# Designed miniproteins, single chains, continued (3): the designs that were tried, part 76

Each design is a single chain, and the fold is of that chain. pLDDT is the mean over its residues in the fold that is shown.

## One batch from the design tools (miniprotein)

Design m10627
Fold by ESMFold2-Fast:
Structure m10627 (fold): chain A 95 residues (1-95)
Amino acid sequence: TKKQELAKELLKEIEEAEKKKDEELDPKFEETVLGLFEAAADFEFDLFENASEENIEAAYEELKRVLVPLARLKSEEADKIVEKYKERLKKIAGI
């Protein structure tokens, strides 16, 4: 399905972003920044998971806009959040 294809595409985008980690987090704001990313990721993921074929591409773009920057962060806590969403994407992709 289109949703499975986009889930596979997003997984590849995330893995490429993880290889190119270039964003430093200020330790003072790490917890706050990661909390905001996780809240945004949960919201956008729910939209993507429940999207119809008519809006799946828009939902994909919004989810990508959250998960790709998160994957670029040089943070072990960010890596844990990203891994959680990678597992959810694998389930949608049928991997």
Scores: mean pLDDT 86

Design m10628
Fold by ESMFold2-Fast:
Structure m10628 (fold): chain A 80 residues (1-80)
Amino acid sequence: RTEAVARAAAAGANAILKSDPTISLDDVNKAVQTAVDTLLAGGSVDEAVEALRKALINAGASQETADNAAKAFRDAYEKA
């Protein structure tokens, strides 16, 4: 479980930076950490990816960047 969360966090962060390299590293880390915290608190993957999307949109990221990050996070979590 912890390894799956770490893989999802890395995949999400990489997807954000690939989609929008101008976003600050602090905003990337904050958004990804929100999703990680959701999973560690016993939340579902659906809740975690929604938290990730909201954090990214609030940081000024596009809907496309948020969607790409959510997909990468979910795919990595489910494969681990």
Scores: mean pLDDT 81

Design m10629
Fold by ESMFold2-Fast:
Structure m10629 (fold): chain A 95 residues (1-95)
Amino acid sequence: LTDDEKVEVDIALVMIEAAVILNAAQRILKKSTDPEIQKKAEELIGRAREILDEATAIANDTSLTPEQKQARIDELRARVRELGAEVDKLETELS
């Protein structure tokens, strides 16, 4: 893989992970009748959408080198991991 191809793959993976989290948070929101859980789910939905928007912006930014894109996408990957942990915790609260 070229550096450009590697960046495109990593962006796609972050977007897939964020979309999975978005879907999980939306399902929690739909199933819960608890206002506190609903509020937390809405916050997680918003954060997942922000990650998707930022990943799309990185993909389309012609001013960035592949190395600069990689650095930014690595930061988004860390945010996706944090968000995933918060979704898992919220799902446990539904028990």
Scores: mean pLDDT 86

Design m10630
Fold by ESMFold2-Fast:
Formats: C-alpha cells, sequence, structure tokens
Structure m10630 (fold): chain A 92 residues (1-92)
C-alpha cells in the first residue's frame, strides 16, 4: 500500500507539473513537482509527515497563486495541508 500511494502521489505531481509547463508556467510547475516529491519522501518514511505536509501545502498555495486560482492562498494552503496529512496518515 505505501509504495502504491507514493507512486500515485509522484505520478499526480508530475502530471500537474507537466500541465503547468504546457501552459508556460514553469515556476508553478516546479513548485507542484517539489510539493509532490516532499509528500513522497514522507510517505516513504524519509521525512517528518507534519513538516512535509506543511511545506508541500505552502508550495501548492504559491503555485495556485501563480496559476491565478480564484481561491485565496490561505484557503488553498489549509485544504492542501489537510489532504496531505490525510494521505500521510494512511501511509503510517
Amino acid sequence: MREELAEGVRRAGEASAEAARAAGLDEAAELVRRAGELLVEAIEGRADPERAAEEAAELLAEAARLLGEPESEEEVRARARERALGLLEKAA
């Protein structure tokens, strides 16, 4: 299960980063890619889950700002953090 979850998160992050790059948003693409990488490291037990979730949420909030998302950066960050923690709890 942990390996499947890590692979799923890595694949989703890479797909989202590719989509951002295709739109010409290279900075947003790099933030999304790094957020996914941090979550994978935490799922694999190589990083602290709470810190990884918080750092990934910050990166995703910044990416959403660059993408022009209508939600506030704070709302995106809070939701991303909750989702990340939920994923990491399933991997524990």
Scores: mean pLDDT 77

Design m10631
Fold by ESMFold2-Fast:
Structure m10631 (fold): chain A 71 residues (1-71)
Amino acid sequence: SDKEALELALKKVKEAKTKEEIAEALKEGGKLSTNPSLSGLLIGSGEKVEKAPEENFDQIKKSVIEGLESS
């Protein structure tokens, strides 16, 4: 169920401590492949802003949660 996958992904994303854990949560929730924008946000940030501080992780996490909630 889409609702169940969204709930699982949201829970795991909220508990994630790294961008990689957010990506795994989205993949397990079935949202990573269905929401390429969220995947691009995580991967693009990791590749383009490798030296980004903790604040960037919080921004990514917030954006992912908002993206999942709007799905």
Scores: mean pLDDT 61

Design m10632
Fold by ESMFold2-Fast:
Structure m10632 (fold): chain A 83 residues (1-83)
Amino acid sequence: DKELEEYREQARKAIERLEEELRARGYPEERIREWRERLERLLERIEEIERTGKAPPASEREELEELLAPLAEMARLQAEAEA
């Protein structure tokens, strides 16, 4: 499943970038680790649902978006400051 492989690769790269940004901004490692574990569990659930040929539930996607939203905003602000 090429779409599943793309999800894995994109998620891995996004997590790595967001972890570095959180560290640069002084977030404690325990908070970064907790966030990462939650995100990884959600991604595993989404992958399992997609592997069965079903669309992921809206609730799981919403939770993933909520976990990523603050980090995406931090990255956006950083990009704007450097632009």
Scores: mean pLDDT 65

Design m10633
Fold by ESMFold2-Fast:
Structure m10633 (fold): chain A 99 residues (1-99)
Amino acid sequence: SEREEILRRLEELKSLSTEELLALIEEAAKDPASRAETLVLLQSVAAEQQNEEVQAALAAALSEENRRALLEAEIKLRAKLKGDYSQLPQAEAVREALV
């Protein structure tokens, strides 16, 4: 199922080192609109791990014009999880937009 695929991707990202996570952010930052789902998953992992370095890199890579694409990707991911939001911590900006 799509839910199981998303949870597997989150587990894979959680197993990566800070260096590997930063490399993924660099690649995703080259096309943030097309890589919005990957960026949302990376934000969730960074927030859960409280990884300040990864969180700072994500903040630097994101422009205001891409925030809508990230919000739409977050909504779609949560819909695929069928309401199980415990596995996908909200990024602060996305949380503010949803409340």
Scores: mean pLDDT 69

Design m10634
Fold by ESMFold2-Fast:
Structure m10634 (fold): chain A 92 residues (1-92)
Amino acid sequence: SRREELLRRLREALRRAREAARAGDREALAAAVREAVLTAAELLEELGDHEGAARLRAGADALAAMAVSLPPERLIAVMEEQIRAAEEELAR
């Protein structure tokens, strides 16, 4: 399904973020965070939260820039928690 495809894309973005964080590659980390935010916006659209989706899309670049200022372990933990929450929401 589209929702399963979007969750798979979120997990792939998380995997790339972990690799970038371990390599110290800030550009790759920012790109992975941006991809995760844009994919989360598409997931919100599928769930009918059009305003939430629009807000995430509009803020994607700023969110990615702010996120990479966090310690990498903290950023990865936040991404893992958000993806887990999305998976649980979709399992309902």
Scores: mean pLDDT 82

Design m10635
Fold by ESMFold2-Fast:
Structure m10635 (fold): chain A 78 residues (1-78)
Amino acid sequence: SILPEQRKAIEDLIAEGEKLFAEGKLDEALQVYQLALVSAEALEDEEAKARILRNLGDVYEAQGKLEKAAEYYELAEK
């Protein structure tokens, strides 16, 4: 079971990444999302992992890295 505080920490990281992405801070958004991904993987939070993988895809798409974006979208769908 995932503790509420652990889920909250992942949710806060996702929210920070989304804010950075909206501000066009793409490299900073990648760093925050990668940290969130490591946490979600360690906790086996499959729903958070899928959401973070989609968000990473969005950042790579915004950077024009379309093939890498497609890879992350596919990982999110399993």
Scores: mean pLDDT 88

Design m10636
Fold by ESMFold2-Fast:
Parts: C-alpha cells; structure tokens; sequence
Structure m10636 (fold): chain A 61 residues (1-61)
C-alpha cells in the first residue's frame, strides 16, 4: 500500500472504534501520515477528507 493508503486505513480503523470529532480524526491522520513519511499538510487533508466522507457521504443524493 502507498503511504497515503496506510495512513487512511489506520485512521479509518481508529475512527471506527467510536464517535470522534473532526479534530480528533485530523490529528490521528496527521500522526499516521507522519509515521509513513507524509507531510503534516497531507495528513490533515487525509483526515479532513475521511471525516467529510463519514459524516456527509449520505447528504448529497
């Protein structure tokens, strides 16, 4: 898996354990991303995109 996929999967599995805030998901994604060699900016983007997918995925159609 790419570093981005590893960070996303780790964050997704962590978030699935219970209700979490946007800030908590973004912080977890940054930590997971840094472990995989990604920048903080890329980690934040992964966390924000994941949070939006989890909360707004049913809101468009």
Amino acid sequence: MSPEQKALEETSKWAAKGPVSREQIVEKAVEAGLKEGLSEEKGRKIGEDLYDALTNGHDIF
Scores: mean pLDDT 75

Design m10637
Fold by ESMFold2-Fast:
Structure m10637 (fold): chain A 83 residues (1-83)
Amino acid sequence: DLAEKALEAIRKAARAISAGDRETAERYLEEAARYAREALDKALEEGQEVADRVSTRIGDALAAIAPLADQWLAGQTPAPPPE
């Protein structure tokens, strides 16, 4: 369930990135990181195989939003100079 919360936070971050809301995107990415760490810690208590599955699911979700994250990290496209 912690993994599902991490995935939900990643989805909310992606929406915020698409909307140009950097502050909201940062908050959801921090939330996703916290839930991901907790999910991995919990999964490791259950075994390495479970931890590997959780890590793969979260990694795949992050990879899916990588193009949006690249836009966020690069900042907004500057407005063209006035003609």
Scores: mean pLDDT 71

Design m10638
Fold by ESMFold2-Fast:
Structure m10638 (fold): chain A 79 residues (1-79)
Amino acid sequence: SEVLEKMSEEEKEELEIHNKVLQEVKENATDEQLDEAVKKANEYENASVEEKAQMLKEILLLLGVSEELAERAAEIVKK
């Protein structure tokens, strides 16, 4: 991808975090938990960046993502 060739090392690290999060969601989440996550995300559509970051962390924890990865993903949203 042309995008990957232009990415900084920081952006590549963020992509790695996103890929790890997606892998853990795929391994641990049920269809019911994914439906619940979508509903919660919609409730926070107009929320602040800080509230969206907190919501993402809580949703990822519910989907079986590790606390460390969920926190790192939330920090990316705040940027």
Scores: mean pLDDT 76

Design m10639
Fold by ESMFold2-Fast:
Structure m10639 (fold): chain A 66 residues (1-66)
Amino acid sequence: GQLQQQVQALPLQQRLAFVAQQLEKYKPPKEDAALLGYQEALLKASNAQEFNQAAVKLLVYLQSLS
């Protein structure tokens, strides 16, 4: 079933920490415009669904580079 709201999007500081942890784990190559775009989508997420979608896209992209 679809839920209206379950969890709120993480505060900016925690989103930055999440991104930093993923970059440390996957160690992507030198700066990539697509990677920056995924990071910005994660930081701009205004609700749990947007955050989760952006996080999945970032992780899938990082996995594709590995």
Scores: mean pLDDT 70

Design m10640
Fold by ESMFold2-Fast:
Order: sequence, then C-alpha cells, then structure tokens
Structure m10640 (fold): chain A 118 residues (1-118)
Amino acid sequence: MKPEEGLKYLEEGKKLYEEGKYEEAIEKYDKAIEIFEEAIEKKEDAKYYFYLGEAYYNKGLALIEQGKYDEAMESYNKAIEAYEKAIELDPSLKEEALKKIIEISVNHLKAAVLKVLS
C-alpha cells in the first residue's frame, strides 16, 4: 500500500471522530497504522514515524471516548515511541514532536485518572 493511503485513512478517521463515530474512526486509524508500519519496514523514514505517532494518538483519543482507558494509554505510549523515533532520525522535527509528546503525556495522565474514578 502507498503511504499516501495512510494519510487518507488518518483524515477519514478524524472526520468520523468529529461525527462521534468512534468505532469507525478506530477502524480507519488501524488502517493508517498498518500502512505506516509497512512503509517503515521498507524504509525507516522520520516522516512515517511522525504519521504513525499521529495515528496512534488519534486512536487513543477515540478509545477514551469509548471508556477504553487501558487501550487508550497503550495507544498513547506507542504514539510517544513513534515521535521519539522521528526525532532520533530527524532532529529538525524535535520542536514539533516534543509539543505532541507533551500533549499526549497530559492526556495519558488524564486517562489514568479517569480509569481510577471509573
């Protein structure tokens, strides 16, 4: 599959998320993840790790909306890993990727708190 199809699935997932269709959004994010992981396997590119991070982060947000806090936290951890790898491969991405990592870390903590309160 072409990496451009991963971006298309990521965008479709975001649209479904905005419509409150969280299950369908997750299906699209999973397709995007599959495509970016395949792209990385063929060529380890910082850009694909950055997109993989975005896909895992958005999947985590949809999982929170479904009350799936453990799965959301796992998805957030994978997003952070992907952004850290993007920085390792291309340090010019550091500012943008660190901003994303901070945002995800705050949401990960929020998910952990919501799980305890549930």
Scores: mean pLDDT 88

Design m10641
Fold by ESMFold2-Fast:
Structure m10641 (fold): chain A 92 residues (1-92)
Amino acid sequence: MVERVKLTPVQQRAMAAAAPLLLANKGHTTAEDLERLREHSTPDQLAGLALLLKSLRGELMTNDDVAELAAEGLRLLAELAERLRALNEKNA
């Protein structure tokens, strides 16, 4: 069991901004959906996606800078999209 992580107010706000994006996807996320999130999400939404993705991996983010968190979110979404494309090619 993972210890409870206390989020900063900035991190809490970023995660709240990202939560509706996850609910809207209804469990069907494609590589194209992830690329769309990279292009059309606000910095707060990208920061929240970075925190959520890192949390799912059991990793902690110490950064309270929204710009740095948003940059990490863009990177993580790109990596996830590439992984989904590779999995689809293997099943073709």
Scores: mean pLDDT 66

Design m10642
Fold by ESMFold2-Fast:
Structure m10642 (fold): chain A 81 residues (1-81)
Amino acid sequence: MKPRFSGKLKVESEELGVKIEVTPDSYKLEASGLTPEQLEKLKELVEKMHELAKRIAAGDTSVEPELIKTAIELFKLLDEA
């Protein structure tokens, strides 16, 4: 069975001041409690997730495992912050 992306990913951390929303059409990123280095890494991960979401929406489901890996990396970054 192939995993399926449902078109929206939301991540929020009140302690870190982080709000993230990713769809195939757009993404939003707000972060106030992170260092400049952490913010740069977070932005790169969010942009990568958006590109992967666009590919899935276009029918390329082979990148779903990479989207999951990128999401795990994003959660690790926020957990270590």
Scores: mean pLDDT 75

Design m10643
Fold by ESMFold2-Fast:
Structure m10643 (fold): chain A 87 residues (1-87)
Amino acid sequence: MKKVAIAVGGDFTLEEAQELARFAREAAKKYGLDDVIVVVSRGDAAETAERLKAAGDFDFVYSLPARTLEEAKEGIEKAIKEAAEKA
């Protein structure tokens, strides 16, 4: 079973972050992944991804800078699809 973390960098509200988490959960089910976590931070996805990698709990860690909610959803689905193909 593969564990995936996706760090999303952008100026998102709590409600938008919750929407991204729900979207990721639905996409994970679509591509057959059991454990996908989305971490939303303002401005720096790469630094958040580095911290997640250092924790050592995830098989795949992705960083996604996004300017819009639509861009974030597209990147999340792409990352989940890529992780599923490598699993």
Scores: mean pLDDT 78

Design m10644
Fold by ESMFold2-Fast:
Structure m10644 (fold): chain A 80 residues (1-80)
Amino acid sequence: MTAEEIEERAREVLRRAAEGAPLEEVKREAREVAEEAARAAEEEEGIKLSEEEREEAKERAVGLAELALENPEETLKALE
């Protein structure tokens, strides 16, 4: 998956959250996108992320999805 494809998926997850998709579904999708982003970063930049760094990335993605659900107007505006 390319950086552009990951960005598109991330935007889609946030848009669905802002549109009222079920929280547990959005959180699961956010974690999946964060995991793919971590793998892409390792391959692109030649770095190796620790398990802790990967888990932190997933938790940040979940937090962003939760904020999108709580602030739909601001999230949709940011995605424009």
Scores: mean pLDDT 78

Design m10645
Fold by ESMFold2-Fast:
Structure m10645 (fold): chain A 105 residues (1-105)
Amino acid sequence: SMSEVEAIQSQIMSLAVDFSKKFDELYAAGDKDGMLQLFREFTDQVIGLISQVDPELAAQFQKEADAMLDEMSKQSLKDQIRLINSFYIKLIGVLTEIRLKVRQA
């Protein structure tokens, strides 16, 4: 239902706020391993929420997140931030697709 999608979006927004704060703290400390681990935990939580409304789309997004995490492990801090921004753009696309599917049902 649309109410379920709205609840999932609200939970994802809350997770993104918490992630942003913790990520900034780790970035200031220069803790690259902590930043990578935090982003892994964040993506797992987000994908878990999406799977409650669209398990097929969640599985697709998991593959994209896994590829991005692999790239992040090889990149500079500046490029890691760029990759995280790309993840947020993809996340907006996923949430838009879920909304469109619910409106058609």
Scores: mean pLDDT 80

Design m10646
Fold by ESMFold2-Fast:
Structure m10646 (fold): chain A 57 residues (1-57)
Amino acid sequence: GPLSGEELRAAVLARRPRSGDELDRVAAGLIAKHGADASAVEEAARLGRRFRETGEL
């Protein structure tokens, strides 16, 4: 089924992205492969913003 926000977060963190651009590519690839609900789309955007602003996930 489509990824939830929690599932997307866990999968992105497991891949240990090193930049906001890498994080966005990982998240987009996961969404393309598995589908995403609204919470996963929101979490992908939130993680990218957080990483760009703080350098942390």
Scores: mean pLDDT 87

Design m10647
Fold by ESMFold2-Fast:
Structure m10647 (fold): chain A 116 residues (1-116)
Amino acid sequence: SEELKEAIKELNELLKKLTGEELSEDPEEATEKVVDMLQVISGGAPRERVLSVRAIPRPDGSYELTAAGKPIEVTIEDGRPTIDLPDEVAPAASGLELVKALIEILRRVLEHIESL
């Protein structure tokens, strides 16, 4: 979808600033790489838990990160994000939802680095 392609483009701009890495513009390849990155960020959590991660818009324009419908926190150490995922099974996120979740995580990393 166009929305997914636009989200992948936004994610690539953040990745270039933070890691120098680029994702494929192919939506399926980019989505699988996002899942891989979320597994690393979660400390190697199983795919089924990683697929439950969402960025939920708040009324004030900020985003809440959730996994299996529960709030999660991003911890940033030495410019690297980590998240703790609940031991709950939940419906899998769409590729777009997963890309948006990683965008929110990386946006928090960028804000942290810019505040140093």
Scores: mean pLDDT 82

Design m10648
Fold by ESMFold2-Fast:
Structure m10648 (fold): chain A 86 residues (1-86)
Amino acid sequence: DLTDEEKIDILSKGLSSDDPEVRENAVRKIGEIAKESKDPEVIERAIRLLGEALSDPDERVRRAAEEALREIGTPLAEEALAEAAR
């Protein structure tokens, strides 16, 4: 069984895929880890990666990142959304 840190390491590689479907799936899974995890460092790393995905060239990837950050709903996630709106 993989730790949350190991899962995020694998998924972060998916965010660098040339395939937007792979990047969208990675974004959604990172969002799930952030919602399920109790480790503040894991949650912070996941939110940073989702914040980067808000600038993705594919609209579906950006939409998935926005939805994930809204669902997480922590102050750090709200800051990532606010920064992307500027």
Scores: mean pLDDT 84

Design m10649
Fold by ESMFold2-Fast:
Structure m10649 (fold): chain A 66 residues (1-66)
Amino acid sequence: SFTDRMQQLLQQTRERNQAHLAEKIAQIKATSANPEKKIASAKDIVDGTNAALEAMFNWLVQREQA
């Protein structure tokens, strides 16, 4: 169904974002003299992005079902 496809895409997108976050954290640790604040900021950005994506996917599912 459309809902199942949207849920699958959301899961894949979240997994991709988590992988990118892990890569970014590794890069920050390698290149920064004080990595803690930058890591916290990167996590906040990814968490906010994932929340916005979940809201958008939920909106699309609701519109399709309406």
Scores: mean pLDDT 82

Design m10650
Fold by ESMFold2-Fast:
Structure m10650 (fold): chain A 68 residues (1-68)
Amino acid sequence: SMLEHIRAALAQGVAEIRGLIDEGRLDEARAAIASLRGLAADPRFPAELRPEVEAAIAALEAELAARE
């Protein structure tokens, strides 16, 4: 399904951003988080997945802030 596909893509994107944070590539991580925020803010993004992606963004931002 489209939701399963989007959820898998979100999980992969979150894992990649965590990898950037872990490697100290904080500028790239910040840019990637901004891109993820833009995706979540798109009115075409599934409303069902918004709480999930917002929670992921909040967790990533907290991880990034802890490195700065």
Scores: mean pLDDT 84

Design m10651
Fold by ESMFold2-Fast:
Structure m10651 (fold): chain A 80 residues (1-80)
Amino acid sequence: AISGSLSLAKYYIQNTPTLNDGKKATLINFLEQAVANGQLTGVQVDALAESLAQQKSVADAIADAGLSPDLAAQVEQILA
């Protein structure tokens, strides 16, 4: 159950022109699961999504969000 907590992040990801629809869907699903499992905060997800929408590199977006190396590797694999 996601009651608006990731609505802003989804908006940013959906409006990121460098990502295809498949990568957008996979990334959104991954981020929703990571937040549900307590591995990421909503603030980290919003920071990642906003940086991607600003057309920053995946590496810069990960750094802006403060992701752990393990989570960073998973995001990089999704967006590869």
Scores: mean pLDDT 81

Design m10652
Fold by ESMFold2-Fast:
Structure m10652 (fold): chain A 87 residues (1-87)
Amino acid sequence: MQSVEELRERIEKRAKELLEDPSLSEEDLRKRGKELAKEVAKLVAEKGGLDEEEVYEILLKDIEALKTKEELALAVATLELMLEALK
């Protein structure tokens, strides 16, 4: 099982890769984040017995509140790791 520190390091490394990619805009990362949020919401609802729509709305609001490419890259990296962990 990964420690919180190991998870943070993995997220930070991936977020940096996304941030440093000149082909990815803030809009591209926001779109990817929303798509990942839908997949995470479905898996979390299925495994945790939570409402898929409720989980998706929470994640969507968090993504929509983000203003910078740095924040969006971190959010996308976090959602990617969550999907990997939920498989």
Scores: mean pLDDT 81

Design m10653
Fold by ESMFold2-Fast:
Structure m10653 (fold): chain A 102 residues (1-102)
Amino acid sequence: MSKEEKIEFVAEFLKLYNEKYPYNPLLEEIAKALEEKDYEKLRELIFSLFGDARNEEERIENVVNSIEDPKQQEILRLVLKVLQDDDKAFEELLEKYKELKE
């Protein structure tokens, strides 16, 4: 699967997740930016949450810590890892997507 196909999948996943589960404004804005292919908007949104992080893992955790709900934190962590081309995170999102399908 190409990076473009993975990004399109993440956008579809977040749109479906946001329709079925409690609303989170950060997940909604990320979904919208990905759907519109506005990668500059996505970058600005995520960059504002990086804080004093020195590596990619700290950046992910600082972004995730902006959300209070542990399940939404897990979803955001997986999304950010998929955007960094993490195949394991992509497989975990695919499994969660199957659970979201009716």
Scores: mean pLDDT 75

Design m10654
Fold by ESMFold2-Fast:
Structure m10654 (fold): chain A 82 residues (1-82)
Amino acid sequence: SSFIELLKKFFKEQMERAKKLVKEGKLEEALFELDITRGILLIARGVAKIIGDSELEEELEKLIEEVDKLIEEVREKLKKAG
């Protein structure tokens, strides 16, 4: 679907931005961007559940898992930096 394609493109751009911030040591900025991205994905997943779009829900769950993995990595780096 065109919506899934747009969502994946948005996700790819947001993840690359966050990864760049992590490499630059801008961990709090990376975490902020990732938390925003996660929030958008959670809202989209909620909508997918309401409308019964199981394909969209499954794709969103995969994207949320990828965001959560990077958030955990950034949070661990922040603990070591503080």
Scores: mean pLDDT 85

Design m10655
Fold by ESMFold2-Fast:
Structure m10655 (fold): chain A 60 residues (1-60)
Amino acid sequence: SPEEMREMIRKIYAFLVEKGYSREQIKKMLDEILEQLEASSSFTPEEIQAAKETVEELLG
């Protein structure tokens, strides 16, 4: 679901912050994840949009 996707992105973000990655490194990694999600065709447009919006909310 879109809500589960948002929680997944938030958990990934929190994990990367805890591991000491910089904002720039985290942005690059999350952008790569978004590209993989779009390429997989396993997710709905609503789930992909939720992931993108969550990345923007976290990183700007």
Scores: mean pLDDT 84

Design m10656
Fold by ESMFold2-Fast:
Structure m10656 (fold): chain A 96 residues (1-96)
Amino acid sequence: MSKVIVFIGDTERESFLLESGAIVSAAMRLVLNSPDRIEIISSDPAVEEAVRRFVAGELSRAQVEAIFGREIADRMEAALAEDSGYTVISLVLEEE
């Protein structure tokens, strides 16, 4: 069994909200009712890369907190501490 974190790009709306900084975490949707799947809506590749590196153990909790906000970072850390079998997949809806 493996858990999955999925990034779903939302072209204009999420890019705008992510650029606003302080509301970045509030702008993201995390579906935490599915322990085998976490969906993050973001068009910022830095957000995807941060989660991917956090899952790989390469990113500090403080860096995740800076990107997602404390509450989301706490939830992600708690989920990964119990079962570290997450695989990160990106589904980008943004078109060139």
Scores: mean pLDDT 51

Design m10657
Fold by ESMFold2-Fast:
Structure m10657 (fold): chain A 82 residues (1-82)
Amino acid sequence: MSEEVLNTLKSLVDVGLADEKAIELAKEGNYKEAADLIVEGLEKKGIKLSEKEKEEIREKIIEALKNNDAKLLQDAILEALE
C-alpha cells in the first residue's frame, strides 16, 4: 500500500470517520472488507447515506485501494460528506 493511501486511511481513523481495522484489512489486500468498514464508520459518525450512495462510495474506495490512488479515496469520502 502506498504511503499516501495509508496516511489518508489514518486521517479518516483519527477524525472518527473509519474503524482502525480498515487500515489492517487494506494492508492485507482485503479491499472490499476495508471499504465496508469505512462506509460503516461514516454511518456511525451520523452521515446519512442512501443505499445507492453507499454502493458508489464502496466501489470508489475499492478501486482507490487496488490502484493506490489516494486522491480517488479522498474524493470518495468528500462525496459522502456532501
Scores: mean pLDDT 82

Design m10658
Fold by ESMFold2-Fast:
Structure m10658 (fold): chain A 80 residues (1-80)
Amino acid sequence: SPNTVFIGNLPESATELGLRYYLQVELGLRGVRLELSPIRKDANGNPFVYVTFETAEAAERALAANGSAFGKRKLTISAV
């Protein structure tokens, strides 16, 4: 979906609230409606999430933040 992104390489301390704050404040997506999947761990124990945004423009802004810092990790953000 053009409105859905994958966000991986999250720190072990990542929470839904922390991710919402990051997206809304650090990426400037305040007021944009978004849906987070449950935070899951991959086969190596690395947390990841899928985020679906209200608009494709918001998803593109999130994709542009690939490699940005969140806690002690650099995020992997990719299209689905």
Scores: mean pLDDT 84

Design m10659
Fold by ESMFold2-Fast:
Structure m10659 (fold): chain A 82 residues (1-82)
Amino acid sequence: DLEAVNQALLARYAPAAEAARAAATTEEGRKAALRLLVEVAEEVRPTVIAMARAAGASDEEIEEFERRLAAAIEAARAEIAA
């Protein structure tokens, strides 16, 4: 059920979005928001891949998506560590 999947994703995104808004005025808060966004991205990855497969994506397309996502997560972690 795509509606149930969407609802679960929105419920997971809401805390990260709220943290990002609350943290907008401080550097430490910004890094905390990035940490939450990385956690959400990692948690959501299997669901996004399953949805892509259901939509007819090839294994090669999914591997490319996973490579890009991994690079984005590492870039965010580098920002947090800076």
Scores: mean pLDDT 70

Design m10660
Fold by ESMFold2-Fast:
Structure m10660 (fold): chain A 84 residues (1-84)
Amino acid sequence: IEEVEEVGLLSIESLKSDREEVLEVLRKIGEQVSKKTGVPLGPRQEEMMERIAEEIERNKPLITDELIEEYRKELEEFVEELKK
């Protein structure tokens, strides 16, 4: 269950980081998934990562367990996009 390991990098600690740090975590997740699936990270995947990071930044002051679950769901969608 490697997807669960990659998603595990998205912790509450990471969600409290600056947008740039969140993007770095998302990039690491995408790189690991890309390495396993053979699907390269392109502009589309980077756009998805930016959107997720933007949403995290927007809601940063009000991060709750429910919001973390929503972000994990978006991250699962990102992983699915890489798998096709």
Scores: mean pLDDT 64

